# Designed miniproteins, single chains, continued (5), part 74

Each design is a single chain, and the fold is of that chain. pLDDT is the mean over its residues in the fold that is shown.

## One batch from the design tools (miniprotein)

Design m18557
Fold by ESMFold2-Fast:
Structure m18557 (fold): chain A 67 residues (1-67)
Amino acid sequence: KKEEVRRFLKEYGLRLLDGQPPPSPHERRALQAYGRAVAYEVRGETEKAEQWYDEALKHLEAWRAEQ
């Protein structure tokens, strides 16, 4: 699921950097969850990182459902 989040956020992040509209609440929640996942992964807390990657995916799925 980590690679799915990375792929999604890479594509999405490029959109935001290209001057797209401000992120929706779901987009912001997804980015926040991804940041937490990366922080835990850097610390070696793999189980917590996986939890936050799952949270990021849930928010990304909710955002996609609103399209």
Scores: mean pLDDT 71

Design m18558
Fold by ESMFold2-Fast:
Structure m18558 (fold): chain A 100 residues (1-100)
Amino acid sequence: LKEEIEKLREELHKKLNELYEKIEKGELSEEELEEMKKEIKKLAEKLEEAHIKYVRELMEKLNVPQEEIDEEIEKLRQAFKDLIEEIEKRIELAVEIAKK
C-alpha cells in the first residue's frame, strides 16, 4: 500500500481503539458516540477512495483493460461496504454490552 493509504489505515485503527476504550470506561455520551461513529465512517470512506484510486492508477500503468479495472474496483467497493457494516455492528454491540 502507498503512504496515504497506510496513514489512513493507522488513523482508522487509532480512532476505533479510542472509541472502544471510551465505551469500556463508560465515558461516552450518546452525542459523542454519534460524532465518533461519523468520524470513523468518514475515515473508512476516505480509505476506500484512496485505495480505489491507487488500484486504478496501478492497473492503468500495467495496461489492464478498462473492463477488468472496473470489475476489480467493484469488488473493492463491495469489500469496503462490508467492512463499514461490520465496524458499525461491532460498535453497536460494544455499546449494548457496556450500557447499564
Scores: mean pLDDT 81

Design m18559
Fold by ESMFold2-Fast:
Structure m18559 (fold): chain A 97 residues (1-97)
Amino acid sequence: ASSAPQALIDFVRENLEEVLKATEVFKGRIKEMLQRAIEELDLDRLGGILLLLSRSPDKETVDLVIEFVEKVLELATDPEVKEALEILLQSLKSAAA
């Protein structure tokens, strides 16, 4: 069973095209890995990839991870989805310290 809230999974499914467009901040293999996780609705894998990237010694990579989540958060209107994305964003910012 996914650890991601069902409301978040439903949000990504309903906003699939816009969420995939948000990945355009990334390039090459990173973009491909993130797009695959999104298309498969594997939000546990997506979160895991984002967390690994947020721990990168490359500040530019970390900044792109934050930008991606912030763009996805802008698409959210449901309070439960916003809360889940805000928790993710805080976790990623903390890991990037």
Scores: mean pLDDT 82

Design m18560
Fold by ESMFold2-Fast:
Structure m18560 (fold): chain A 97 residues (1-97)
Amino acid sequence: SLTQRLLKVIEDLVKRENIPESLREAKQILEEIGDKLKASLAIMLATAFTTVGSDLEKLEAREALVALMHLVFDGKLLPKSSFPAVSDEVYELIKKL
C-alpha cells in the first residue's frame, strides 16, 4: 500500500539509509497521492507511528518530505532556511529531483 511504502521511506530517511532512492520513492508516492492535504496528513501520521530514530531524526525526515511535497505539488523548492533540520546534502538531492 502507499502507506507501507511511505513508512519504509520515512524509516530509511530517519536511519539515513538509501537516501537518494528514498527521496525518489517519496516523490513517486506524493505524485500518486496527488492531493497536498492528504500527503501532509500521511506524512504527519507516518512520522508519528514510526518507531525508529529520535524526535530530531524524525524531524529531519519530516522536513525533507515537506520540502519534496512543496516541490511536487507547488512546483517550488522553498529555501534551505525553511528546513533547518535538513542537511545540505539532502537538500541538494531534493533540488535535483
Scores: mean pLDDT 89

Design m18561
Fold by ESMFold2-Fast:
Structure m18561 (fold): chain A 84 residues (1-84)
Amino acid sequence: SVEEAFKAEAEQIVRDADGLLERLRKDPDNVPLQVALMLHAAMLETAGHREEAAKVYERLADIEDEAGNTELAQRYRALAERLK
């Protein structure tokens, strides 16, 4: 069904985001990667997958916090909390 196709597409967006998050962990100051991940989270939110979108923002926050980018991490945590 169309609904099952949209679910499969959302699962692919999550998998793609996981790959980008792993890349960002190795290069946490990479602004293009940060933007790409924010776009993936926005796509999940628009598709109604708010919990999955929140998880992307939480993982973004964790990566940036571990890198010492505490202000950026705090912004991502706020975005995640808005989706719960």
Scores: mean pLDDT 82

Design m18562
Fold by ESMFold2-Fast:
Structure m18562 (fold): chain A 71 residues (1-71)
Amino acid sequence: AISDSLKKWGFTPDQALLNSVDLFVKGKLSVSDLAEKLKPLDQASKAKVLNALQDLEVSVSDIKLLAAELS
């Protein structure tokens, strides 16, 4: 589950952020929309989310685009 992948990397999202990550993994949320949801997080938490997305088989290109939006 998405929540289990995030917890593996030491990140416990609120329900709204969890729903946004779920929509993104399902291709129903854009990179830019997810980036806006992640911008308020500290850099360590952003890295944890990016690592969890790799475990969830999100494409390397989408992860690179998301990382660029968050830098």
Scores: mean pLDDT 81

Design m18563
Fold by ESMFold2-Fast:
Structure m18563 (fold): chain A 97 residues (1-97)
Amino acid sequence: MWEELLERARELEEKIKEAVENGDEKKAYELGKEAGRLQYEAALLAGEEAVEQLRRMVEQSEESLKKMEEEAGDDPKKRAALAFAKGMVEALKELLE
């Protein structure tokens, strides 16, 4: 299970890099949601403290996302990176409730 999570993380990282380099907001957003689910699965395996850490990260993410949105402007790569971050936060919020 842990080895499978590490392999999925590696493959996901490569896909994220490509989506961001291509300015593909939709793909980056979808990959962000996948990354969020993967982080949640990893936290469940690591224990309660890891789940609490994810919850705190989500709480702090709103300010970070707003800053990224202001800085992205018309830059396709920055907009794709923002889409990724939004996808990840949305997936984590749904899973953590």
Scores: mean pLDDT 82

Design m18564
Fold by ESMFold2-Fast:
Structure m18564 (fold): chain A 72 residues (1-72)
Amino acid sequence: PVTHEKTFRAGDIELHLTAVVEGRRADVTVTNLRTGETYRVTLEEGEDVVAALPPELRALLEEARRAAQAAK
Protein backbone atom coordinates (compact mmCIF):
# COMPACT_ATOMS: atom_id res chain seq x y z
CA PRO A 1 0.00 0.00 0.00
CA VAL A 2 1.01 3.61 -0.65
CA THR A 3 0.36 6.34 1.91
CA HIS A 4 -0.32 9.92 0.83
CA GLU A 5 -0.60 12.80 3.28
CA LYS A 6 -1.79 16.35 2.72
CA THR A 7 -2.29 19.27 5.08
CA PHE A 8 -5.04 21.71 4.15
CA ARG A 9 -4.91 25.25 5.57
CA ALA A 10 -7.27 28.15 4.83
CA GLY A 11 -8.03 30.85 7.39
CA ASP A 12 -8.97 29.14 10.64
CA ILE A 13 -9.32 25.73 8.97
CA GLU A 14 -6.53 23.15 9.33
CA LEU A 15 -7.19 19.63 8.04
CA HIS A 16 -4.78 16.72 7.77
CA LEU A 17 -5.61 14.06 5.19
CA THR A 18 -4.04 10.60 5.19
CA ALA A 19 -4.89 8.28 2.29
CA VAL A 20 -3.72 4.65 2.26
CA VAL A 21 -4.06 3.39 -1.31
CA GLU A 22 -4.17 -0.33 -1.99
CA GLY A 23 -4.95 -1.19 -5.60
CA ARG A 24 -8.18 0.59 -6.53
CA ARG A 25 -9.23 1.24 -2.92
CA ALA A 26 -8.24 4.16 -0.70
CA ASP A 27 -8.78 4.40 3.07
CA VAL A 28 -8.93 8.12 3.82
CA THR A 29 -8.62 9.63 7.29
CA VAL A 30 -9.24 13.36 7.76
CA THR A 31 -8.31 15.03 11.03
CA ASN A 32 -9.40 18.55 11.97
CA LEU A 33 -6.21 19.81 13.61
CA ARG A 34 -8.05 22.59 15.46
CA THR A 35 -10.70 20.36 17.11
CA GLY A 36 -9.02 16.93 17.01
CA GLU A 37 -12.07 15.40 15.28
CA THR A 38 -11.27 12.49 12.96
CA TYR A 39 -13.32 11.23 10.02
CA ARG A 40 -12.79 8.00 8.07
CA VAL A 41 -14.07 7.09 4.62
CA THR A 42 -13.23 4.24 2.26
CA LEU A 43 -13.17 5.11 -1.43
CA GLU A 44 -13.44 2.72 -4.37
CA GLU A 45 -12.18 3.34 -7.91
CA GLY A 46 -14.05 6.21 -9.57
CA GLU A 47 -15.75 7.37 -6.37
CA ASP A 48 -16.09 11.13 -5.85
CA VAL A 49 -13.99 11.99 -2.79
CA VAL A 50 -16.04 15.08 -1.91
CA ALA A 51 -19.39 13.29 -2.31
CA ALA A 52 -18.19 10.41 -0.09
CA LEU A 53 -17.24 12.72 2.81
CA PRO A 54 -19.50 13.27 5.85
CA PRO A 55 -21.58 16.49 5.62
CA GLU A 56 -19.48 18.20 8.32
CA LEU A 57 -16.27 17.56 6.38
CA ARG A 58 -17.83 18.72 3.12
CA ALA A 59 -18.88 21.95 4.87
CA LEU A 60 -15.34 22.49 6.18
CA LEU A 61 -13.84 21.89 2.73
CA GLU A 62 -16.32 24.29 1.10
CA GLU A 63 -15.51 26.93 3.74
CA ALA A 64 -11.78 26.42 3.10
CA ARG A 65 -12.36 26.71 -0.66
CA ARG A 66 -14.29 29.98 -0.25
CA ALA A 67 -11.60 31.39 2.08
CA ALA A 68 -8.92 30.48 -0.48
CA GLN A 69 -10.90 32.15 -3.28
CA ALA A 70 -11.42 35.30 -1.17
CA ALA A 71 -7.66 35.48 -0.59
CA LYS A 72 -7.02 35.74 -4.36
Scores: mean pLDDT 67

Design m18565
Fold by ESMFold2-Fast:
Structure m18565 (fold): chain A 70 residues (1-70)
Amino acid sequence: MSILSEKTIKTFRDIVDKVGALARRLGAPQEVLDLVARGRELTKSEDPDKVIEGSTLALQASLRLLRAAE
């Protein structure tokens, strides 16, 4: 179910980029920055499954950022 459109793939890539920019501005731990960098590399792929995996890593990075803020 669901054909991934170019718009959807672009949205996933944009999410990873925004999470990365936020992590840098908040002075995130290197572990979080490494997760974002890996996700960023995956979203450059022509494979939609890798783009989704990259977005999942960005979500994990966001959750670690929230934990680090405590």
Scores: mean pLDDT 77

Design m18566
Fold by ESMFold2-Fast:
Structure m18566 (fold): chain A 112 residues (1-112)
Amino acid sequence: EAEKLVKEAGELGKQAEELLKRGKETGSAYDYAQAMELFGESAALLARAFLKLGHPEMAVKTAEEGKKEVQKLGDEALSLATTPEQKAYIQAKRDASLAKLDAVKAEAEKAA
């Protein structure tokens, strides 16, 4: 249901904002990486909500904006990472978030 997706997206977005604030205060690469993952999930859910509401063009835009935010936060997290293991973790999370957004964008483009 679209209403459920919007609610879940909003909840994840709030959690992401809290983690991003903490990451900015502490310089924690893990906080940035978690914020990136939650922002990506929030954007994917919101894009799917637009698809269910019959707005595929809005779903494409939402997924594109989500990809930009994931890339930005991922780059910031990687710049703060100090070990190869930490970098690999962040890279894997970024790639997974981008793949999820690419999938919903492709679905939306097919529906348009």
Scores: mean pLDDT 87

Design m18567
Fold by ESMFold2-Fast:
Structure m18567 (fold): chain A 95 residues (1-95)
Amino acid sequence: SMEKKKEELIEKVKKLAEIEKKHKEELEKLAEEMAKLPAAASEEEFVEKVLALLKERKLEELAEAFLLQRELTKELAANPELSDILQKELEEYEK
């Protein structure tokens, strides 16, 4: 069902926004630390390096958010129509 898939994506987006709001300062520090990581040979290597950094910092919720964001990106690439729905939901949720 498209309706059920939409609900699942909205819940994932809300969870991601909630984690990002909770860990705003850690996200800013992580952006600086990620910029210091050596260039990855592949996307898989990049993912492993980011997850290793998050585990070292004991930021398990941010590791979950990172994986959730990657899953959302994959789902949106498969269904571009869902991107408009998610954008509207995010704008309403942040207000």
Scores: mean pLDDT 71

Design m18568
Fold by ESMFold2-Fast:
Structure m18568 (fold): chain A 69 residues (1-69)
Amino acid sequence: MKEEREEILREIGEKLRLMGDVLDLELAERVGLERLPESTQRHIEELRKEGKVEEILKKAKELGIEMAK
């Protein structure tokens, strides 16, 4: 069933994107934002400015991904 494949691929894509954002946030906490690539620093700053960090962390918790603090 093609619809089932499309749903799975969409879920995988969403999870990979979310995991990337969480890993970037974790890495910033662990090593400092200034030690990350400039593109990653800008991305994290935009997420913070847009208030999306809380939404990302909530979704990460739902998937069992926790930020190390």
Scores: mean pLDDT 70

Design m18569
Fold by ESMFold2-Fast:
Structure m18569 (fold): chain A 57 residues (1-57)
Amino acid sequence: MSEEARRIGEEAGRRAYERGASGSLAGVQGGVMAHRKTGASIGAGAEAGGRAVKELA
């Protein structure tokens, strides 16, 4: 996964968590946004999003 895709996934996951999403939902949101913006796999973006949520928790 590119650095840009990872950054987008982390940011989207972090935003979802701050808006009250569960850690799992925040991870999925990160994956979807990374995929939509860069074409990276949803799984890779979800991993990045989940990592960002773990940092916030």
Scores: mean pLDDT 74

Design m18570
Fold by ESMFold2-Fast:
Structure m18570 (fold): chain A 77 residues (1-77)
Amino acid sequence: SSARRYLLRAADILEQLGRHDDARRVRQLVDQGDYVGAIQVISQAIGGVVSTPGDGPITDRARRVYRGAQSVLSNSR
């Protein structure tokens, strides 16, 4: 449940970044219980964001949310 919350938050941030397809994919994977797949989509989408001009507060926030989700999944076993 904690991991689900972080991943859905990451999807919201991807949507704010204009990554609507990535956000939709993350939500779909989370609904299917595929949290590892959701993290992979987030990681790839964030990589795309940091490679484009305009890194700023939203990009930093997305990176922090991704690390939060990764930490929850790694430490919650």
Scores: mean pLDDT 70

Design m18571
Fold by ESMFold2-Fast:
Structure m18571 (fold): chain A 75 residues (1-75)
Amino acid sequence: SEEEKRKLKAEIAVIIDRVRDLIFQAKTPEELAKVKKALDLVMEAINLLDTDFEKARKYIEEAKKIVDELEKSIA
């Protein structure tokens, strides 16, 4: 639905802000690689919003998990 798509877009915006902050907080190559992976998943999800919404949602959930884990380990 359009409302579910709107909600997922809002969630994507929040994740992008978190990824941006993590880029400046990451201290190791491994941490930076995880930040990049989360960003790549978000970009893929954006590309899939209109063609495969379920896959877009799955990618966003995976990106959220990575961001949550990084926030716990870095901060």
Scores: mean pLDDT 85

Design m18572
Fold by ESMFold2-Fast:
Formats: structure tokens, C-alpha cells, sequence
Structure m18572 (fold): chain A 69 residues (1-69)
């Protein structure tokens, strides 16, 4: 569901070493737009500086799967 998708994004940011300030900003963005498009945009923007294009794509696909549950 939505909560699992949000936590998955936050967990990936933490694993990749994103600073706490960025994590909080992404979390705020996810709360502001709690829909598929908003989650995908926030996740991509947050992850791109810390992950390859392939890694970002895999995360976005998992977010879609989690949101569908």
C-alpha cells in the first residue's frame, strides 16, 4: 500500500547514504502528493543523485508494485 511504498523509498535513500535533510524533504513531498505520480516524481528526484538510472528504474517499479497492494 501507500505506507509501504513511502517507507521503501525512505529506506533506499538511507541505504544510499542520503543526508537526513534530503530524506525529510522527500518525506514531505510524499505527504504532499500521496498518489502514484507524486510518489514516482519524489522518489526519482531524491534517488537520482545517489543511484544509477537502472537502480532508480528498479526502485520505481517496486514502488508501483507496493502501491498496488
Amino acid sequence: GLEEAKEYIIEKLKELGAPEELIEKVREGLEKNPNLTGLLVAARDGLEPYASEEEVREVLEEVRALLAK
Scores: mean pLDDT 79

Design m18573
Fold by ESMFold2-Fast:
Structure m18573 (fold): chain A 68 residues (1-68)
Amino acid sequence: SMMDQNIDLLNVEGAKAYQEALAATGDHREAMEVAIKKIRELAKKYNIPQDLVDSIISVIRRHAEARS
């Protein structure tokens, strides 16, 4: 579905941005913020519903907290 494709797009591109930023900076906090910024930019570009964006960001923040 389009919803599943949007979730996959944001998760994949967010993960790539996180990994690339982490490799460059060595800072998990900076990498997380870069990933969130990338997700917000893509959501705006592709007109992805804010509810999906907020859900993806909440999952990212929750996983970061659980592993910290």
Scores: mean pLDDT 78

Design m18574
Fold by ESMFold2-Fast:
Structure m18574 (fold): chain A 89 residues (1-89)
Amino acid sequence: SSMLERNREIAREVARELLRGIAENLEKWLKERGLELDPSLSAEARERMLFVLWLALTLGMSREKIERLARLEGLSEEEIELVLEQLEK
């Protein structure tokens, strides 16, 4: 169990580092598809929302899995709703 928990944490950290390297290209790609993040979002909120959006789109996640991931990454209820609305377009 502890090994699986550690591997999941490492996988999330690696995924976050990969996201940081592609964040500008990902935001542009999303905008070209009509998916825009609020420009008033903090850098931390933007990073959390981009991470969830990136994994949801890349892995083809269901709504329930997206909500679970978003809560695990510390998104607020408002941020979760914004992510879900963007993905339902």
Scores: mean pLDDT 75

Design m18575
Fold by ESMFold2-Fast:
Structure m18575 (fold): chain A 85 residues (1-85)
Amino acid sequence: SMIQEEADRLIEELEKSSFDERLELLGQARRNILGLMGSISAPVSVRDEILKLLDEAEEYLQRGDFEKAKELLRRAYELLEKTLS
């Protein structure tokens, strides 16, 4: 799936990035996901859950818990993929 490929690519890039670059990449991903959800007219409940997962991922990145941040990011992309199917 293109969505799963995008998730894997982002996580791989995050693994290679500095802390500041990770926050920037997460912000870019959030904007891209919002744009895609708008384009497909995703349900408000799905949009809100994905945004909550991304906000929690950012909080864990700020705390230095990168592994939990990646897990939350993967869950956000899984929910996005199910919305596109």
Scores: mean pLDDT 84

Design m18576
Fold by ESMFold2-Fast:
Structure m18576 (fold): chain A 92 residues (1-92)
Amino acid sequence: MKKLKEEAKRLRELLENNSPLEEIYRAGLRLGYNTDEEEQKELLEAIKITEKKLKEYIAKNGEDELSKRYKAALRGIKEGIELAKEGKEIPK
């Protein structure tokens, strides 16, 4: 069963609630891992927009806990997509 919208909402809530970087990273992994071909295209476009906004944020404010949380999320999503593409399981 595809859970893209639920996983995306979960990740957003973790980003807004001072959640541990590991939990944010793992939520990102699940989001990226559970995307199909069409959902992956939309997700990659959303990642590109978020990366641009993150770079602009860091340029103005420097690196802080917020930027670290967003970096963890983006890393997780990208690694999740790659694991799914390679037919590998998410590490425990």
Scores: mean pLDDT 77

Design m18577
Fold by ESMFold2-Fast:
Structure m18577 (fold): chain A 80 residues (1-80)
Amino acid sequence: MGTALVIAGLSPAQAQALAAQYRAQGLSAQVIEGRETVLVITGLSEAQAQALAEQYRAQGLRAFVGSIRDAVEVAEKLAG
C-alpha cells in the first residue's frame, strides 16, 4: 500500500506552490480547497512522510501520515 502525507493550515497559494514543487520531484500532489486548504502528497516512503510531517508540525502546520485511503478520508473531512 502507498504512504501519503496530508498538510493542513496552508493558504491556497502556499499549497499550490508546494504541490508544484513536489510534482517537479516526481511525486503526486493534490490541493483540496474547502473549509480548509489541504495538500495531499503521495509517493513518499513512510519514513520520509514522517520526517516531513515533523518538519511541517514544527512550523505550526497540521500534518498527518497514513495510507492513501486514510489520507483521502482525512482530507475530505478537513476540506468538506
Scores: mean pLDDT 82

Design m18578
Fold by ESMFold2-Fast:
Structure m18578 (fold): chain A 78 residues (1-78)
Amino acid sequence: SELEEFLEKVRKLEEELLKLIEEAREKAGGDPEKTKELLEEKLGEPVEVVMKKLLTELAEFAKKLGFELSPSAEATLK
C-alpha cells in the first residue's frame, strides 16, 4: 500500500540521517554546535533548509493520501 511504502521511505531516510549525524558528531568530538556545522557541510546547505525540503515532501505525500495539513504544519513549511 502507499502508506506502507511511505513509512518504509521515512524509515530509510531516518537511518541515513542518523548515520550522517553520528559521523558529524564523532568528528566534532560530541560538540553540538560543531556537529551542526559538519552536518551542514556534508548536506551542502543549512539544516533548516534540508528539514523544510523533507517536510515539504512529506506534506505532498500526505496530500496524495487525502490528508489535510494543520495550519501550524503549513506555517512551518512556508
Scores: mean pLDDT 71

Design m18579
Fold by ESMFold2-Fast:
Structure m18579 (fold): chain A 75 residues (1-75)
Amino acid sequence: MLSDEEVQELQEKGRAVLEEVTRLGDEEAVELILAMLDELADALGLSEEEKQAILEEVRRHAGEVLEAVRREVAL
């Protein structure tokens, strides 16, 4: 189980990634999002198969994910 401190660190890291994503082009932003999800999956103890399934689903919907990030940040 994640501690409250570990959850806080993940939230701070997620916020930093969102800030960086707003500065990048579309392709670089998607790659950064995928890299963060990969790291988060490892932190949560997901299997390689579960991690790859999540990353593949995000890649398949990359345009929708990027649009959601743009709406969230009001790019």
Scores: mean pLDDT 72

Design m18580
Fold by ESMFold2-Fast:
Structure m18580 (fold): chain A 85 residues (1-85)
Amino acid sequence: MDAEILRRAAELARSTGHPLAIQAADLFEKAAEYFEKGERDKGIELANQASDLLSQAAEESTNLDDQIRLGVALIAISVLLVNEK
């Protein structure tokens, strides 16, 4: 589930085309790989970095469709990270 959520968040972020969201997507994909390897601490670290980039992308975006996609990705990641404490 964890790696799947990260990859779905990466797809949503990448679909907006925002430079910071694309960087976040790359970090979410790397985080998913670390979760699959059992390196959860590293995966959580990268997911937190990606979440910060998504938040910045959402603040910079004035496009409603992009804001919705970034918001959905942020909610999914927030649920994941809360369950990883």
Scores: mean pLDDT 80

Design m18581
Fold by ESMFold2-Fast:
Structure m18581 (fold): chain A 72 residues (1-72)
Amino acid sequence: EIDELLKRIDELIEKYKDDPGVIATLNALKKELESLKKQDPNNPYVKYRISRLKDEIEAIEKAHEMLKKAEA
């Protein structure tokens, strides 16, 4: 669900609050998801874009987790 992905982005913005570059990237992803939320959820293009954005968010989350593990 798009709302779940938007929440995940907000959590990442909180984690990267001291990095304006990462925040700008996350805000761009958030804006695209908000745009897609207004479109037909049954459109194959919309489904494809949501899937791609989900993968990007997962990659950012995984990179953050790996960084925290490396610090330990």
Scores: mean pLDDT 77

Design m18582
Fold by ESMFold2-Fast:
Structure m18582 (fold): chain A 75 residues (1-75)
Amino acid sequence: SAAEAEAQARAKRIIDLFKEELDNSSKETLEASLPSSTPIVQQFIKNYWTDEEKAKKDEEALFAALFAQYLAQLG
């Protein structure tokens, strides 16, 4: 559906922006922001530089959560 396509596109844009921020920020700067983040985002940030396999799974989980949230808003 159009709502599903838009929800997927929004979820992907947010993840792409997070990955860009992670690639362009220092580990210390992003770790300082962890207390204000949701648990799923905290886990993704922690794993991004330490475990590529876990980071990939965290990315998939984050995409699924964002997709569900946007789908609920649009549908």
Scores: mean pLDDT 75

Design m18583
Fold by ESMFold2-Fast:
Structure m18583 (fold): chain A 82 residues (1-82)
Amino acid sequence: NENLQRAIELAERTVELSMEALKLGGDPAKATGLAIGAIGIKFEAEHLIKSGTGTEEQAQQLVKNAEDLLKAAEKLVDKAKA
């Protein structure tokens, strides 16, 4: 449960940074791709919470995937500021 909530929080932050990158004139295709990926992680995590069927391994994988997308979104914002 805590890992699934963390995945949701990381995914929401990724969407925020993707929108920030768009506002700064960053690559719209990359920003959109990151936002879609993050929304997908959020949907899966929310579904697993609601159904109560998610494994700890699935929760850990969603956190890892969300952390990877967040790092990519941070780099995209940095590049847009350059």
Scores: mean pLDDT 86

Design m18584
Fold by ESMFold2-Fast:
Structure m18584 (fold): chain A 85 residues (1-85)
Amino acid sequence: GVAAAVAVMEAIRALSDEQLEKVAKLLGLSPESLRRLGREVDPELAQKAYENFSKLSREQQEEVAKLLGLSPEQVLEGFKALASL
């Protein structure tokens, strides 16, 4: 729901530049695209993040989630919720 979308956006905004670059690389996004996803509702970009995250190995999903301070399940739900707005 909206709470999951907000949580992922806040998590992205809280990333350091180094963490942002790592998360963006894992998600197959540019750092600029990931920064935008944290600031504004972009359902097409969120759908891409959702699909790319879903295709990652469990270890890569856990790495992304750890960097965001969320569980993998929270990251997946957040991107899915953003894509549905």
Scores: mean pLDDT 87

Design m18585
Fold by ESMFold2-Fast:
Parts: C-alpha cells; structure tokens; sequence
Structure m18585 (fold): chain A 55 residues (1-55)
C-alpha cells in the first residue's frame, strides 16, 4: 500500500511516542522520505524514518 499525506500525521504521532522524538521532527522526516520516494509503502517509510531518527 502506498503512503498518503493523511498517513503522515498518524505515523508521526505513533513514531514520536515510540521513539521519544517530537512529532514535528518525525513529520518532517516522513515528508522528506515521501517527497523523495512517493511510491514507497507505509512499511518502507516507517523503516527509513525510524533508522534516521534513532541515530
């Protein structure tokens, strides 16, 4: 399934809670990933975002 703009807010809230990072930082990272790879699945976007935010 492709990630949609509406998924960004939901994923940002989820990842912010799980990783202890601000929703704004998570949302920014998710947007950058989707802009670079608009065909990416939700799973791919989550994995990439978690990898970037856990560094």
Amino acid sequence: MKAEESDIDELARYLSKVLGVSEADVRKTLREILEAHPEATRGQVMTEAASRLLK
Scores: mean pLDDT 75

Design m18586
Fold by ESMFold2-Fast:
Structure m18586 (fold): chain A 77 residues (1-77)
Amino acid sequence: MEKEEEEKLAEEFKKRHPIIAKYLEETQPGEEARKIMAEEARKLKESKKEGEEILKENEDPALKEMIKMYDKLVENG
């Protein structure tokens, strides 16, 4: 993945999930955190293609599960 695309995806992820992004930045070295965020944003983009039939983006179960997973890690350390 090109650095520009990776940075853009990571920024989009950080914008939507700031708490999770902060956790990743604190637990992983900067470039690794960016790569993880970009990879997760990529998965979210793929899920949106299937979710176009869904009237509400809030109904995306993949997004909710990912957020819950990271929140649980943050809470438990």
Scores: mean pLDDT 65

Design m18587
Fold by ESMFold2-Fast:
Structure m18587 (fold): chain A 85 residues (1-85)
Amino acid sequence: MGEKLEAMKVEDFKIESIEKNIEKIEEQLQKAREAIDKGSSLEDAAEVMEAVLKMMEILYKKYPEETKEALKAVKGAYEQVKKLL
């Protein structure tokens, strides 16, 4: 089944520690960048970034002060990718 880039499911994302969750988010952002570099579609990158945004929103509910700036940055990046679609 055809999509080379698959977004991580939010249900698989557990709040174990804030640092581990940030690492998972960085991994998904790296996948989006690699997809663009390989000539994958911006739509695939946008789907990965949307999943990251949802994970950040979950973290923000639990750790608002620690994650508010990162959430703003991810939202900004997602909006920039959407403007290219």
Scores: mean pLDDT 65

Design m18588
Fold by ESMFold2-Fast:
Order: structure tokens, then sequence, then C-alpha cells
Structure m18588 (fold): chain A 85 residues (1-85)
């Protein structure tokens, strides 16, 4: 419940940031959906600690000044490496 609410908020944030950086709305929605579904699956397969590590990496990339697109792409790569999906 709380995690699903967090993912919906995260989805909206990702979409809005990508659109503000010039990503087309359709692509922004697709990318955000992939991130939130990936995080949901990661939590189901590997649990909270693995999911927290991915979220911490997202924050690390943001603090380094990476664009929303770069943060999304790196996050999707990391999720794929961890769960092979």
Amino acid sequence: SDFDEYLEQLRDIIINRLISEGVPEEEARELADRVVEGLRRLREVLGQDATDQVIMRMYDLISQGKSAREVVDETLELIDELIEQ
C-alpha cells in the first residue's frame, strides 16, 4: 500500500521532470512506467534492501547533477542487471 503510493508519486515526478527537459510525453510516460514496474518487481524478487539500494543510486545520480533522462536510463540498466528483466 504505502510502497504503491510512493511509486505513483515517483511516476508523476519522473514524467514531469522528463517533459520539462524536452522528452516527448509518450516517451516520458513509457520510461516512468518502466521504472515503477521495475522497482515493484525488484522488491518482490529481491526484497526491500535491494530496492533501497536502487533508490539510493537514483539520489546519488541526482546529486551528481545528472539529467532526469540519465537517471532513468541508469536506473533501468541497474534493475535489469539485478532481476534480468
Scores: mean pLDDT 85

Design m18589
Fold by ESMFold2-Fast:
Structure m18589 (fold): chain A 68 residues (1-68)
Amino acid sequence: SEEAEKWNREASQAAGNGDGQKVTDYAKKAAESGPEGARYADNVGAGALTAGDQESAKRAAEYSKKAS
């Protein structure tokens, strides 16, 4: 739970810095933190999509789906 929130926060920070690769990496870590992490990965993916980073959004969604 707290681990998933940590990775989601790190992913949001990376998105703010324009680092799409780190957004994807941290979203994967959030998804791997369990079922709660999968929900956070979806949120990070939506954020990346809004920022125009569709590749990172797609990868985050794949990790979320796999964890579910």
Scores: mean pLDDT 65

Design m18590
Fold by ESMFold2-Fast:
Parts: C-alpha cells; structure tokens; sequence
Structure m18590 (fold): chain A 56 residues (1-56)
C-alpha cells in the first residue's frame, strides 16, 4: 500500500540504529501480514514511533 512505502522511507532516515531496527521489524511484519487491518495498525505503530523520536 501507499502507506507502507511512506513509512519505509521515513524508517530509513532514522539515525538511531536500535529504533531503526525496531521500526523496520514492524514494517517487515506489516508486509508479511495478509490482514489489511493488522498491516495498517503495524504501520501506524511504526510511524508513531518515528514521529515521537523526531519530535524529541
């Protein structure tokens, strides 16, 4: 989905290696999910983690 590509690009810009691995893991889980609701939820969690990190 369009949301997947957007979140993936943001994750690649994360400079903290631990957070980057964490959000990439969520994105990978979202890509492997066949349930669209679960996929969108995981992408939401990943994007919110990145947002909070960048805001600090």
Amino acid sequence: STKLEEVKQKAQKVKDPKLKQEVMGLIDAAQQSKDETIQLFLLFVASSEIYVYEKQ
Scores: mean pLDDT 81

Design m18591
Fold by ESMFold2-Fast:
Structure m18591 (fold): chain A 96 residues (1-96)
Amino acid sequence: MEKLLEEIKKALENKDYKKAKELLEKAAKEHPTDFELLAEMARMAAEHSLDPLAATSAEMVVLASEVDIELGGDVREASERVAEAALAAIEASEKA
């Protein structure tokens, strides 16, 4: 887990959005129910986003998904939404 977070942070700091997307897709595929990992990746994508709207959207999806899980929602579905939001934030930065 720590290795994936370190690698995505480094990719985002270096503006290597292709590498960041590959790392996120790998994490979502290999750890589809690890909400904490995918949420932290989404927060990192938001922090390094060049698009303020995409950053805010990703942060809001993380918060909404945390509330959903607390209310007995599906962790896999919440994790999938968070991964999708992270990907959108990275793609918005790539296009900026």
Scores: mean pLDDT 82

Design m18592
Fold by ESMFold2-Fast:
Structure m18592 (fold): chain A 60 residues (1-60)
Amino acid sequence: DVEALAQQILDSFSDWPLEVQIAFLERELAEAEREGKDPVIIEATRLALERAKAQLAAQR
């Protein structure tokens, strides 16, 4: 489940500031796309990034 994997990714970095989580996830997404990683991993990383960005925007 892509959503469950995205949540696991976010939970792994929950102690990090949102800005750091976003920077890390942007780098991971770009790397996964360059390497041609599994589409499920790419989509889960993208969802995690979108959720982190939405949460940061809601706090500003």
Scores: mean pLDDT 81

